# Designed miniproteins, single chains, continued (5), part 40

Each design is a single chain, and the fold is of that chain. pLDDT is the mean over its residues in the fold that is shown.

## One batch from the design tools (miniprotein)

Design m17455
Fold by ESMFold2-Fast:
Structure m17455 (fold): chain A 70 residues (1-70)
Amino acid sequence: SAEEARERAENEKLRKNLERALEETEKEVEELEEEAKKASPEEKAKLERKAQILRDEAEAMRRIAEWVLK
């Protein structure tokens, strides 16, 4: 039906948006981890903390995607 086709298109957009957000977040984590390798001990701790927060956010987004989109 037209309704099923519309729901599929909307779910596909949501899936693509979530996948893009996850990829961007994971790339930002990688960049922060690389910066941390070159940073002073004090700045390293701050960068590692930011990377951990982003990793936790990425995990939460994955769980939401699995729950909502199945």
Scores: mean pLDDT 81

Design m17456
Fold by ESMFold2-Fast:
Structure m17456 (fold): chain A 81 residues (1-81)
Amino acid sequence: KNGAKVVEIKDPAKIVTALESGEVNVLFLPASAVDKFIAAAKGKDLSSVKLVIVGGGPVTSEQLDELQKIFPKAKVEKVFG
């Protein structure tokens, strides 16, 4: 049933589908999964996402730029953790 709408990324393709449905507005993305997620999200409309939090490791400026292109309406934030 419909508990929290916050999702951690473990399966990038499955998460992309959930984000496209508009049911999820906040995404936590571990740094190690960024490249896999970018590949899975290519060409998808994820404009319903409002916040993307990236953490757990180093993230390049190029990766942040690609995430911002994928989530044009979201705030993309980098955190340590």
Scores: mean pLDDT 71

Design m17457
Fold by ESMFold2-Fast:
Structure m17457 (fold): chain A 55 residues (1-55)
Amino acid sequence: EADKLWDKALDDIDNGIKEGKFSSFNREEVLRQLSRSRRSVELIKPIWDDIKKKY
């Protein structure tokens, strides 16, 4: 489950940057947080929810 959320979040970040949808997102900062929390649904979910709001 956590791995699926991590993959989804990473894909959303990459696609959003390519499309110019993340005007206030720092990709490096988000990836740093995802890398640290990738094994935990509780940690990754807030990051992914923020991505969805900006998407």
Scores: mean pLDDT 59

Design m17458
Fold by ESMFold2-Fast:
Structure m17458 (fold): chain A 75 residues (1-75)
Amino acid sequence: MEKELEGEIAEAMVLMWAGLGNILASQGRYDEAIAAYEKAIALAERYREEGLLSEERADALIAELQARIAEIKAA
Protein backbone atom coordinates (compact mmCIF):
# COMPACT_ATOMS: atom_id res chain seq x y z
CA MET A 1 0.00 0.00 0.00
CA GLU A 2 2.78 2.47 0.89
CA LYS A 3 4.70 1.61 -2.32
CA GLU A 4 1.45 1.93 -4.32
CA LEU A 5 0.81 5.42 -2.91
CA GLU A 6 4.45 6.39 -3.53
CA GLY A 7 4.10 5.25 -7.16
CA GLU A 8 0.98 7.38 -7.63
CA ILE A 9 2.75 10.43 -6.16
CA ALA A 10 5.89 9.69 -8.21
CA GLU A 11 4.00 9.68 -11.52
CA ALA A 12 2.06 12.82 -10.53
CA MET A 13 5.31 14.66 -9.73
CA VAL A 14 6.86 13.74 -13.10
CA LEU A 15 3.70 14.86 -14.93
CA MET A 16 3.52 18.11 -12.95
CA TRP A 17 7.08 19.08 -13.91
CA ALA A 18 6.46 18.06 -17.54
CA GLY A 19 3.29 20.16 -17.61
CA LEU A 20 5.10 23.14 -16.13
CA GLY A 21 7.78 22.78 -18.82
CA ASN A 22 5.10 22.79 -21.54
CA ILE A 23 3.52 25.97 -20.14
CA LEU A 24 6.89 27.73 -19.80
CA ALA A 25 7.86 26.76 -23.37
CA SER A 26 4.54 28.13 -24.70
CA GLN A 27 5.40 31.45 -22.98
CA GLY A 28 8.86 31.58 -24.62
CA ARG A 29 10.58 30.92 -21.27
CA TYR A 30 12.84 28.30 -22.81
CA ASP A 31 15.59 28.09 -20.16
CA GLU A 32 12.97 27.57 -17.43
CA ALA A 33 11.10 25.06 -19.62
CA ILE A 34 14.29 23.02 -20.16
CA ALA A 35 14.99 23.09 -16.40
CA ALA A 36 11.46 21.80 -15.68
CA TYR A 37 11.80 18.99 -18.25
CA GLU A 38 15.21 18.03 -16.82
CA LYS A 39 13.67 17.78 -13.33
CA ALA A 40 10.88 15.59 -14.72
CA ILE A 41 13.44 13.33 -16.45
CA ALA A 42 15.55 13.04 -13.28
CA LEU A 43 12.45 12.11 -11.25
CA ALA A 44 11.31 9.55 -13.84
CA GLU A 45 14.77 7.92 -13.84
CA ARG A 46 14.92 7.83 -10.02
CA TYR A 47 11.40 6.43 -9.66
CA ARG A 48 12.14 3.80 -12.32
CA GLU A 49 15.22 2.72 -10.32
CA GLU A 50 13.14 2.58 -7.11
CA GLY A 51 10.44 0.52 -8.85
CA LEU A 52 7.81 3.24 -8.36
CA LEU A 53 7.31 3.58 -12.14
CA SER A 54 7.35 0.75 -14.68
CA GLU A 55 10.33 0.75 -17.04
CA GLU A 56 8.01 1.14 -20.04
CA ARG A 57 6.18 4.14 -18.55
CA ALA A 58 9.36 5.86 -17.36
CA ASP A 59 11.16 5.29 -20.68
CA ALA A 60 8.18 6.70 -22.61
CA LEU A 61 8.04 9.81 -20.40
CA ILE A 62 11.81 10.36 -20.64
CA ALA A 63 11.75 10.01 -24.44
CA GLU A 64 8.91 12.55 -24.73
CA LEU A 65 10.68 15.03 -22.44
CA GLN A 66 13.99 14.64 -24.32
CA ALA A 67 12.14 15.33 -27.59
CA ARG A 68 10.63 18.51 -26.07
CA ILE A 69 14.07 19.73 -24.98
CA ALA A 70 15.44 19.04 -28.48
CA GLU A 71 12.58 21.06 -30.05
CA ILE A 72 13.35 24.06 -27.81
CA LYS A 73 17.10 23.88 -28.52
CA ALA A 74 16.36 23.79 -32.27
CA ALA A 75 14.25 26.95 -31.99
Scores: mean pLDDT 82

Design m17459
Fold by ESMFold2-Fast:
Structure m17459 (fold): chain A 60 residues (1-60)
Amino acid sequence: SDEELLEEAERLFDQGLAAKRAGDDQTAGKHFTQAADLLSQVKDEALLAKFLNEYAARHT
């Protein structure tokens, strides 16, 4: 489901940010690429937009 795709994408973004903070840019890039691929599979554009806005707000 779209919700499952967004939950997995959030997990991958969080892992990517943790790797980046640890100085592991290669692992961070891998996780961000995987997260972006999952987001490309989300069919509900309004749900995707809400997810992205809420994620950005939590990480500013």
Scores: mean pLDDT 84

Design m17460
Fold by ESMFold2-Fast:
Structure m17460 (fold): chain A 105 residues (1-105)
Amino acid sequence: MEEAVERVRELVDKALKAIEEGNVEEFQKYLREAARIVAESQSPEAREVFARGVAKIVGYLVEKNPEIVEEMLAEANRRVSQAPTLLERYQAVAEAIAKGIEKIK
């Protein structure tokens, strides 16, 4: 769905802007919503946009606190390995990043 692609792009861009502004709650909200739409859409294009958005977020975070990013990626990998469905895997990545960001001061 073209609509899902545009909405995911908007949400990951809003998530990046929210964390740049120090708004952790809005960041978590937008990231979780983007992951939900990606999983529900079954669109390869929406998944690609989400992956690129997450890469930009991780790139921003690694410049601020690389140690916390390493912990986030390790947690995401652990959660993904335990997630049997694609929906749970996208939610696992979003949740690992959302919880990890709370450790950044």
Scores: mean pLDDT 78

Design m17461
Fold by ESMFold2-Fast:
Structure m17461 (fold): chain A 74 residues (1-74)
Amino acid sequence: AVPVLPLEVARAILRLGNEKDILTKEDLKKALPHLSDEQIELALERIGSKGGKPDVNALIGEVLRAIGDAEVPS
């Protein structure tokens, strides 16, 4: 099977967020070794720019989008 289990990714991020107020690239690398450094960095950059504070739920969405690698129709 090619698809990943997003819930596991979400749980890892939620656990980190519960222990830490702010998530870092290194935290995500440890929790999500399936993601490339660049994918994690891009996700953090997108969220970091928005609102000035990374929200766990928003971060989960960006991370799942990166690992989903879905083709955008038109």
Scores: mean pLDDT 58

Design m17462
Fold by ESMFold2-Fast:
Structure m17462 (fold): chain A 55 residues (1-55)
Amino acid sequence: SRTEELRELVDRGVEIAKRNLEAIKKGNQEEQDKLTEELIKLSREIRAMFEESYA
């Protein structure tokens, strides 16, 4: 179901956000940039799910 897919996307976002905060604390800009791009992609996927009409 879309609810299960959304849950998986949210869980992935939380994990990526945790890693990004650690990278910020360590001053690892390369890791931060990679994780930020991953979060942007994930945000677009979540947004697309909400912009689609419910079946």
Scores: mean pLDDT 79

Design m17463
Fold by ESMFold2-Fast:
Structure m17463 (fold): chain A 76 residues (1-76)
Amino acid sequence: SAEAEAQEMKGAWLYGQGKYEEAVEQFRKAAELYEKEGDLKGAARAYENAGRALEQLGKFEEAKEFFERAKELYEK
């Protein structure tokens, strides 16, 4: 959806600005919207991007959880 895409784009922009905590929040919101819409591939991509932002923050355990969630969605 346009709403999920807009949140994903905002996350990517924030990531580019080094605002990783804010990027995680936007990517997480995008993933939730994509899941609600049944766009599992969009949700998986958004969770992967949230995981990458968490890696930039040194939050490797949290990043792993998001990567595992993305993997589950890609396998559906």
Scores: mean pLDDT 88

Design m17464
Fold by ESMFold2-Fast:
Structure m17464 (fold): chain A 63 residues (1-63)
Amino acid sequence: SMEEEVKKLLEEAREAVRAGDAEKAREYLSRMGKLLRQNPELAKKYEEEFKEVFAELLRAEHA
């Protein structure tokens, strides 16, 4: 399902941030963002976690 794809991309983005792979993290977050724009109900559910991972990525880049 689309929700399963969103969860997978969220997990992959978190793993990429932990691994220090900013490029992969951005790719996963970009794909997740596109899915959230297509599905308002999924956006309401996952937008906070999306923003959290994006903030983690930004902090890692400016460490």
Scores: mean pLDDT 84

Design m17465
Fold by ESMFold2-Fast:
Structure m17465 (fold): chain A 80 residues (1-80)
Amino acid sequence: SLDERIEELEKKLEEAKGIPDPQAAANAFLSIVDEVARLYVEARRQKAPPETLKRVLRVGSEAVDGLNAAIDALEAQQAA
């Protein structure tokens, strides 16, 4: 179901937050952002309620925040 797919994405997001390597973390967050974009389009087509759409967007927002942090860490590592 759509809810099960969102729960899987939320689990992937929490796992990505635990990755210590910046490159691996960036790759994980980027993958989540891509999945969120696809899932959001599908949820819209299915006329999912606003709360479901907000839940998908929350995962996306946190994944983008995580990606930005990982990129910053990677750039700092490469500059050293």
Scores: mean pLDDT 87

Design m17466
Fold by ESMFold2-Fast:
Structure m17466 (fold): chain A 57 residues (1-57)
Amino acid sequence: MGEEALALARELEAQGKSVDEIISALIAAGFVLPREVHERLLKVKSVEELLELLKEL
């Protein structure tokens, strides 16, 4: 689970998008994340931390 979300996040990172822009794009793309993961996303400070969180899905 989350492989497509991780792939999209990595593509956006390569385009120089910020953490907030990547999170917004994942939500806009319709990725339904567990509530616990969504709460952790609000605390993420870097793209690297975001990618690690998505790998744990």
Scores: mean pLDDT 73

Design m17467
Fold by ESMFold2-Fast:
Structure m17467 (fold): chain A 84 residues (1-84)
Amino acid sequence: NKDELLEQIKKDAEGVLEAAKEILEEGKDDPKTVEYAKKAIEYAKKAIEYAEQGDLESALRYLMEASAYYLGAATGLVTRQRAE
């Protein structure tokens, strides 16, 4: 079910894109959080592009990269927000 998988990757990448944009806004004063959030946005956009082209391997690879950078940005933001 290749079309279902491509649609799922696109949906997941769109989710990462929106979540990363929110982290970018919340963490805008932290250069490292901004850097990782921007990379997550960049790779999520590439994942969407390749999914729309039907390139499953590239779409999946860029989704994995986007997710990794998103986790880095989210971890940085959570650590900062929990600073006593």
Scores: mean pLDDT 83

Design m17468
Fold by ESMFold2-Fast:
Structure m17468 (fold): chain A 69 residues (1-69)
Amino acid sequence: SDTVKLVGLHEIEELRKEVESLDIPEEVKKEALELLDKAREAVEQGDIETASELVKKAKELLEKAGFTL
């Protein structure tokens, strides 16, 4: 539904802002942002399952780097 898509896009945008503000290694930041960009594309295409997996992967990457979001 459009509501699920809107919520997904909002969550991804907020995560992007958080990642961009973090003082983390550039390689980790770039990888996390690329995952979030792919998640946004998946939401735009209606592939909510893939988007959720990509967001989870980005959060797991950040957690391994010592950050929780």
Scores: mean pLDDT 79

Design m17469
Fold by ESMFold2-Fast:
Formats: structure tokens, C-alpha cells, sequence
Structure m17469 (fold): chain A 77 residues (1-77)
């Protein structure tokens, strides 16, 4: 794989992981599940920010939005 294609695939993988975590968390009413989801999403955001490309920025923004949504739900419980 080219370096650029690898960055795109890495970013896409992080977006997919974040999307799965986000959807799962939003269906849960368990505060511990939501807290775990936030920690996992923060790790994905950190990994996305290490990808020096527009794809990495997009993945980081997606993870940040997911974190905000899950945090808002946790605060409402």
C-alpha cells in the first residue's frame, strides 16, 4: 500500500470503530458502559490526530462529535 492510501485506510478504520462505539453507547442506559465508550473514543481521537492528513482530521472530528454525544447522554442519566 502507498503511504497515502495507508493513512486513508487507517482513518476509515478509526471512523468505523468510533461509529460502532457511538451507536452502542447511545442504545445503553448503563453509566459504566457510557464511561467506557468515552474512554475508547478518546483513544481513537488521539490515534486519529497522529494521522498527518485530511483523513486523520476528519476521523478526529468524528470521534470528538461522538464523545460529545455520549457525554451529553451520560450527564442526562
Amino acid sequence: LSEELQKELDAATLILAAAVIRVSAMKSNDPEVLKEAIERLKKLQEEAEKIDSPYGKQAAEFARDAIKEVEEKLKSL
Scores: mean pLDDT 87

Design m17470
Fold by ESMFold2-Fast:
Structure m17470 (fold): chain A 97 residues (1-97)
Amino acid sequence: AAREAELAAVREAIAAVEAAREAQIAALRARLRALDEAAKREAGARAREVLAELPALVEATRAALREAGRDTAEYRRAIEVGAANARDAALLALEVA
């Protein structure tokens, strides 16, 4: 019957659309995973850069304070706390990357 051929064609078209939809969803999920991994790698690279630069930045800041006559206990404490917070944040970023 002509109707049986039409029904078969419609069923085949539906199956093709469903297969295309599943492939598109899989591709989008793969892109989400790739973006998440890229973001983790970038955060890890930034954290490593902070850890590498931090000792030199601390020493430069302390040297500038000594030259300015501002090497007070309060400024030394603020630098130590700031450096510790920056280090802890960088280490945490590396742990979750």
Scores: mean pLDDT 82

Design m17471
Fold by ESMFold2-Fast:
Structure m17471 (fold): chain A 62 residues (1-62)
Amino acid sequence: MEEKYREYKELALEAGFDPQAADEFAEGAVRHGLSIEEVRAALDTARRQAPLGRAAAREIAA
């Protein structure tokens, strides 16, 4: 669990999320049991929608 949280947070930061949004994204992804493939797909979508990256993080965290 802890390893996945840290990994997902780093992936979100690399995708251009700010530290708070990356933390919320990682928590949501771990809480919902997302696979690394699903996390990568979600981050790729967020990167394409750069102005909406924070909204994507919030939706996954909900």
Scores: mean pLDDT 71

Design m17472
Fold by ESMFold2-Fast:
Structure m17472 (fold): chain A 89 residues (1-89)
Amino acid sequence: MTPEELAEMLLKASELLVEAAKLEKEGRNLEAEILRGMALIYRGVIKLASEDPALGEKAVKALDEVEKLAKEGKLEEALEYGKEAAKSL
């Protein structure tokens, strides 16, 4: 997986985690769990398929921070963090 593909997957996973947190706040728990499941698949692919292990580790750490911020209700901060991390790969 190229750095560009890694950045795209990090961004998609970040968007899924933010949307999941929003859905959970709205009481749409099943839909939130589906989106978190998809984000977990992206996280696994990022970890396994990164051509640069250092960039892969950076992307996984960024995604874990996005999930933390989203769970804290900081949805805009979470999405911005994911976007900035993707640009920095």
Scores: mean pLDDT 85

Design m17473
Fold by ESMFold2-Fast:
Structure m17473 (fold): chain A 55 residues (1-55)
Amino acid sequence: SLEEVAEEVKKIIEEYGENSEEAAKKISELFREKGLSDEEAQEVSIKVIEELEKK
């Protein structure tokens, strides 16, 4: 589900940092492996940003 992908993205950001090139590469690879459409990838990205902004 998109929720599970969002949790995996958050873990990558926590491990590599939210502004790191490594995190961006890992997130793109994850989206490709999970077969996300561009629309689904945007939904996951927005969800992660909203959760991070709550802190």
Scores: mean pLDDT 77

Design m17474
Fold by ESMFold2-Fast:
Structure m17474 (fold): chain A 77 residues (1-77)
Amino acid sequence: SRREVREGLLALIVRGADLSTLEAWLRELVAQGLISPAEARELLETFRMFEEAVKHKDLELGNEAVERLDALLARLG
């Protein structure tokens, strides 16, 4: 389940999904008991870090966002 959440989130990010689409998807995961509401909020905040990294073409910031996402997804287990 954690791998499926990780893969789904990455697919949404790559496709350029907006925050509303992401939030609707995360609400569904909360309803399924896969994540908590607090974890959903943390994932949305991490998504914003990815956007900033792309905007600035900042590889270090991008790496930090990836590490934070990985840590959040690890906590889901």
Scores: mean pLDDT 75

Design m17475
Fold by ESMFold2-Fast:
Structure m17475 (fold): chain A 55 residues (1-55)
Amino acid sequence: MSLEELKEEIERLLEKLREGEEVDPEKMQNLITQLAILDPELAKEYGEEYKKLIE
């Protein structure tokens, strides 16, 4: 996946979580891990947001 595709997919899943929908934690973690190879600072930011949304 490109950087843009990873950002779009992660943002889509974060939006689903904000709406109270279930998201596969393995899928989210895998996407964040892939993003960390391309943009580690952005991956950390998305990872922190994800942690805040998980109850």
Scores: mean pLDDT 81

Design m17476
Fold by ESMFold2-Fast:
Structure m17476 (fold): chain A 64 residues (1-64)
Amino acid sequence: AEEYYQRGLELYRQGRYEEAIEELERAIKLDPTYLEAYEQLGKLLALLGRNEEAQRVGKKAQEL
């Protein structure tokens, strides 16, 4: 989980946002309680204008 989260952060720093989302989703799939991955994914989705997906991810983070 942490490995994919770190890959997602590195891709985000490079401006490779869609690939960053894929790695963050992979981190969540391996650890559904990974709060930091949900928070970063929500921020990325909001940045890309995917506000409904960002809101759903934020709600999941609040349920943890």
Scores: mean pLDDT 82

Design m17477
Fold by ESMFold2-Fast:
Structure m17477 (fold): chain A 92 residues (1-92)
Amino acid sequence: MEEAREHLLEAARYLRKAAEAARAGDLEKAKEYFLEAMRHIDEAGDAASKKARTAVIAAGLDLAAAVSGLLPPEEAAEALEEAAELLEEEAA
């Protein structure tokens, strides 16, 4: 359980970094951080709930929409932060 919790916390950190990059307009950096978060979620396995995984997927879609100019980067950043908060709650 400890190793899975560390992966949830690292995923949350990378999602927060992705949100910061998105707000700064650095969407390439935001995508890089999002991919790192996804790797940690995979390593966390069943410790990442279906609810948290769904929030991460939704945030990823919002980030993709922001890259395409279909969504303000601020909204993608908010979704990334909400997903990070859920992962932090599960790690607690």
Scores: mean pLDDT 87

Design m17478
Fold by ESMFold2-Fast:
Structure m17478 (fold): chain A 68 residues (1-68)
Amino acid sequence: GPVPPSNGNFTEEQKQAIIDALVRLGFPREIAERAVQIADAKAPEGSTVAEFTPLVIGEARRLVAEAA
């Protein structure tokens, strides 16, 4: 079957861990999931989890501000 190769993208487990962390920080799950999707699309090829995490948090904060 088709394999979803990780091409500079983060694993689903890493993305779920970040979503879970954002939810624990008080972000709505919907916002956390959307923030991960947006950050993943913007993340440069070869970005580390350490670089990706602040991008996701930034997008989540922006989404909350834009929704308010």
Scores: mean pLDDT 74

Design m17479
Fold by ESMFold2-Fast:
Structure m17479 (fold): chain A 64 residues (1-64)
Amino acid sequence: AEEYLKKGKEALDAGNYEEAVRYFEKAIQIDPNNNEARKLLAEAYAQLGEVDKAVEAALSIKNT
């Protein structure tokens, strides 16, 4: 779980935003309660111009 979060941060710092998204998505799949991964996914989506996905990630999608 933590491995993907770390790799995502490294990709984000390197400007590899698409790779950062992939790593953060994997981190969230393994640990859905990882608020840090969710926040960083929102940042990566924002850098790609995917504003709707960035907002979705930041809000942790509440269905009820």
Scores: mean pLDDT 74

Design m17480
Fold by ESMFold2-Fast:
Structure m17480 (fold): chain A 142 residues (1-142)
Amino acid sequence: SSSSLQQRRQELLQLANEALKLEEEMKKLVEETRELVKKFAETKSDKDQQQALNTLGQLGKLARESSLLYLEGYDVATSEEVKQLLQQARDLALESGRLATEAAQLVRNRAPYEEIEKKIKKLESLIEQGSQLTQQVLSLLS
């Protein structure tokens, strides 16, 4: 029925907009994390280590929340194209969470800065890609 399809479309729009807000928060937080990781590499202090770990922990939580929104969106979606975009966005969110956890482990182990920076740069790239996929979903629903 047309009313049922309209309801699913509205639910998808809400979920996609919520995911986009989380991706925007993650973009700001990953920039902050990069600066904190750099500061920790320079100071080697326990305080700066803990601040970097706190922001990486928050990134992991936001990535998990985004992945759940994309999973819910996949179940609601009726278009195969929209489902494929949501599945790709979910995979990127899960990978972002994994990278945040790996970066946190490197920070805990006081690994060389270049190893930590490599994980953070990859995380930034995945967050941007996820945002672009979410924007494509919103465009298809417009």
Scores: mean pLDDT 90

Design m17481
Fold by ESMFold2-Fast:
Structure m17481 (fold): chain A 70 residues (1-70)
Amino acid sequence: KEKIKKEILKKIGEILRIIGEIFDLERELKKAKEEGDEEKAKELEKKIKELEEKRKELLKELKELEKEYG
């Protein structure tokens, strides 16, 4: 189970990194909207959506690993 535990921790680290990236992009998106930069806001929204889908996939993988660990 030690190998599975290491994989779980690795996936958690990847998820946390993505959450941090989404947080930074959301902060930048708020500024872009306040500045009226519609093109920048649109691009940031697209990047946030892509990262949210990636986070969703990693969470699904993590759930499967936790099932094996239990």
Scores: mean pLDDT 82

Design m17482
Fold by ESMFold2-Fast:
Structure m17482 (fold): chain A 80 residues (1-80)
Amino acid sequence: SSKEKLVQVLDELEDLLKKRLPEGSARIHTGLIRQTKDAVLSIEDEEDRKNLMYFTLDYFKPYLSDEEYELLKQKVDEAL
């Protein structure tokens, strides 16, 4: 489903953050991503899910390479 594919994108984002951030910071940021996964699964409107995903990617953009950001964004667009 669209929701399951968006959760997969969030799992990929969580894995990248766990590898790059100090353990304490990683825990806080992965907590936010887990809350976002729950929100994505509860939101029935497709545009609201898209807006939440883009907001989340933009929030974490400073921790990503340009290539990783564009790849995750493409996967969001393909999941909708």
Scores: mean pLDDT 82

Design m17483
Fold by ESMFold2-Fast:
Structure m17483 (fold): chain A 80 residues (1-80)
Amino acid sequence: SVEEEVRKILESYDTDGDGKIPVSKVPAIVMEIAKKFKLTPEQARELAEKLLSLDKDGDGYIDLEEAKKVIVEFLEERGI
């Protein structure tokens, strides 16, 4: 499933297993998602913006489960 594939990608960037992903990894994550699901450059940029917005507290980390939900919803809205 799309959710399972997204989860596996996100887990590969959660090297500490704490459920948190550094925002510095967002570009790499977006590139992997874009390659896997054949996103356009515009869609990849939009997804990156959405993921970066999850770090509202400015701590430099995003929650893995929130990132997964955002990515899955983004792909589903685009018929992927």
Scores: mean pLDDT 82

Design m17485
Fold by ESMFold2-Fast:
Structure m17485 (fold): chain A 86 residues (1-86)
Amino acid sequence: MEADEYIKKGFEAFEKKDYEEALKYFEKAIELDPNAPWSVYRAAGEAAFELEDYEKAIEYYEKALEQDPEDELAKKNLEKAKEKLK
């Protein structure tokens, strides 16, 4: 299965709030194509955050911000995830 198909399935699961399934699909897409769009990394971060995996959420938000430094949602959620680790 190509990276684009996993991205599609990831967002479908994400919209259903099935964050565990969404994260699995996004991580598979990233494994196949590390140059996946910033939106995939941000969504993976959001899914990890909802699963309370704050360290993983931070990693994915930082990757999203490498491609789109002005992503206000990624910046805001990165800050929240860092606060959860205190």
Scores: mean pLDDT 83

Design m17486
Fold by ESMFold2-Fast:
Structure m17486 (fold): chain A 99 residues (1-99)
Amino acid sequence: AEALRAALADPDPEVRERAVLAAGRLPDAAAALDVLEEALKDPDPRVREAAVLQLASLARSPDPEVRERAVEALREAEKDPDPRVAAVARAALAWVEAR
């Protein structure tokens, strides 16, 4: 978790995107959410898009607190200034709500 948060400060957006993908695989969902919520503030829309996709997975968590945090983060991502990130967030919410 701490190592992945450090990787989010890397100047290379490919390194930050890989950190986001690794965060989605963490067994600690709260630690994953902390990394993914930070990644939604990233200047590169590709890193933010990767965070949205990982948050969609967490929005299906059996833990209601994890689901609520992930859904809230996805709703904020719908307001993203990049139209692709916003579209992916809307699709993720529709996919989560359909299940």
Scores: mean pLDDT 82

Design m17487
Fold by ESMFold2-Fast:
Structure m17487 (fold): chain A 60 residues (1-60)
Amino acid sequence: MRGLYRAVAPIPKTSPDELALYEGEEVEVLEEVGEDKVLARSLATGEEGIVPKSYLERIE
């Protein structure tokens, strides 16, 4: 699942390892960390954290 993705909805940060995203925020997926989770980096902020796969849409 490596590549560029967009958040399809706003995602709040609820734990220290999560990444908060606004709707439409672009991220680079670095690694899959489970069946429903990825490690991603925000292209806007450069911050890294865990994001649910279901909230991401592939753009590249």
Scores: mean pLDDT 79

Design m17488
Fold by ESMFold2-Fast:
Structure m17488 (fold): chain A 59 residues (1-59)
Amino acid sequence: SKEELLQQLQQLQKEADELIAELKAKYEAGKLTPEELAAFQQRLAQLQQQIGELYQQIQ
């Protein structure tokens, strides 16, 4: 249902927000490695793709 898809969207958006906050905190602390940055970027790209796919499924 549309309601279930919206709940999934909200969950993915929350994961993205948490990931961005963690990335910023590590960057500001000077503890962000190039490997961690690459992993964060990959995960954000995956979340953005999943969000886009869910939007396409909502009709």
Scores: mean pLDDT 83

Design m17489
Fold by ESMFold2-Fast:
Structure m17489 (fold): chain A 68 residues (1-68)
Amino acid sequence: MEEAVKYAKELAKELGIPESLLNEERLKELAEKLDYDKKYIEAALKFIKSMGVWPDIDALAKFVKENV
C-alpha cells in the first residue's frame, strides 16, 4: 500500500505530470482502484500524462486492467 503510493508519486514526478494534477488523495485513490499494482499504476500515469488532465478514475482503472 504505502510503497505503491510512494511509487506513484515518484513516477509522476519522473514523467513530468504537473503538480496541479497531483495530490495525495488522488494518488491513493488511483493506487487503490488499480489494486496497488505497480504495472497498472505505471500504465495509468503514462495515460494521465498524455491527456494532461485528471480523468475519471473508475473508467481509467477499467481500461488499464483490461489492456495491461
Scores: mean pLDDT 80

Design m17490
Fold by ESMFold2-Fast:
Structure m17490 (fold): chain A 78 residues (1-78)
Amino acid sequence: SVDEALAEVRRTMEEDPEATGAVAEAAYEAHQSDEVRLRLAELVAEALLEQVRRNGELDVEEVERFIREQLERLRAEL
């Protein structure tokens, strides 16, 4: 199911971060739905925000606003 595929992406993000891109691409190709696209975008956004928080090199609030705007646009187009 879509939920199981997305759960696998989340698990990979925690256990093998370097493999996450390949697992996410496989999930998208297997399902190719607007729901999977949106959920993958949300997971990528979450991972990017976590990276920004850890590194402290970017304005977290500015990055969060940008990501939020992109996700809202994606939702409106789906």
Scores: mean pLDDT 70

Design m17491
Fold by ESMFold2-Fast:
Structure m17491 (fold): chain A 57 residues (1-57)
Amino acid sequence: SEALIAATNKILELKTKYNLSDEETRELGQLAFELIVAGASPEEIAKALDEKAKEIL
């Protein structure tokens, strides 16, 4: 799905940009999974992941 592709790309971007740990990366993955199941748009998922990454730093 487009949402899954967007989520995967965004997580990889954030992991590289912020040098996230495996645990932090798993937290982003869990959030992305929950949002995809809830039917969130790719744009909503990307925004939520950006906000979550900023909170854990």
Scores: mean pLDDT 83

Design m17492
Fold by ESMFold2-Fast:
Structure m17492 (fold): chain A 70 residues (1-70)
Amino acid sequence: DAREGLEKSVEAVIEKARKLAEEGKVEEAIELLEEAIEQLERGAEEFPELREALEEAKERLEKEKKEIEA
């Protein structure tokens, strides 16, 4: 299931980013989230059936990025 795979990938990215930020590696955490957001944007164009799930995932990553930047 592509959607389930996407959900696991998003969770893994968020977990890694939070761990990096906790270690004081804020720039690395932001870069990781930005790369993931870029891939989700590309995926939404290629897979319209997953657009809603990809948009939700993107919002989650963007929220984490803002929290880490603060």
Scores: mean pLDDT 78

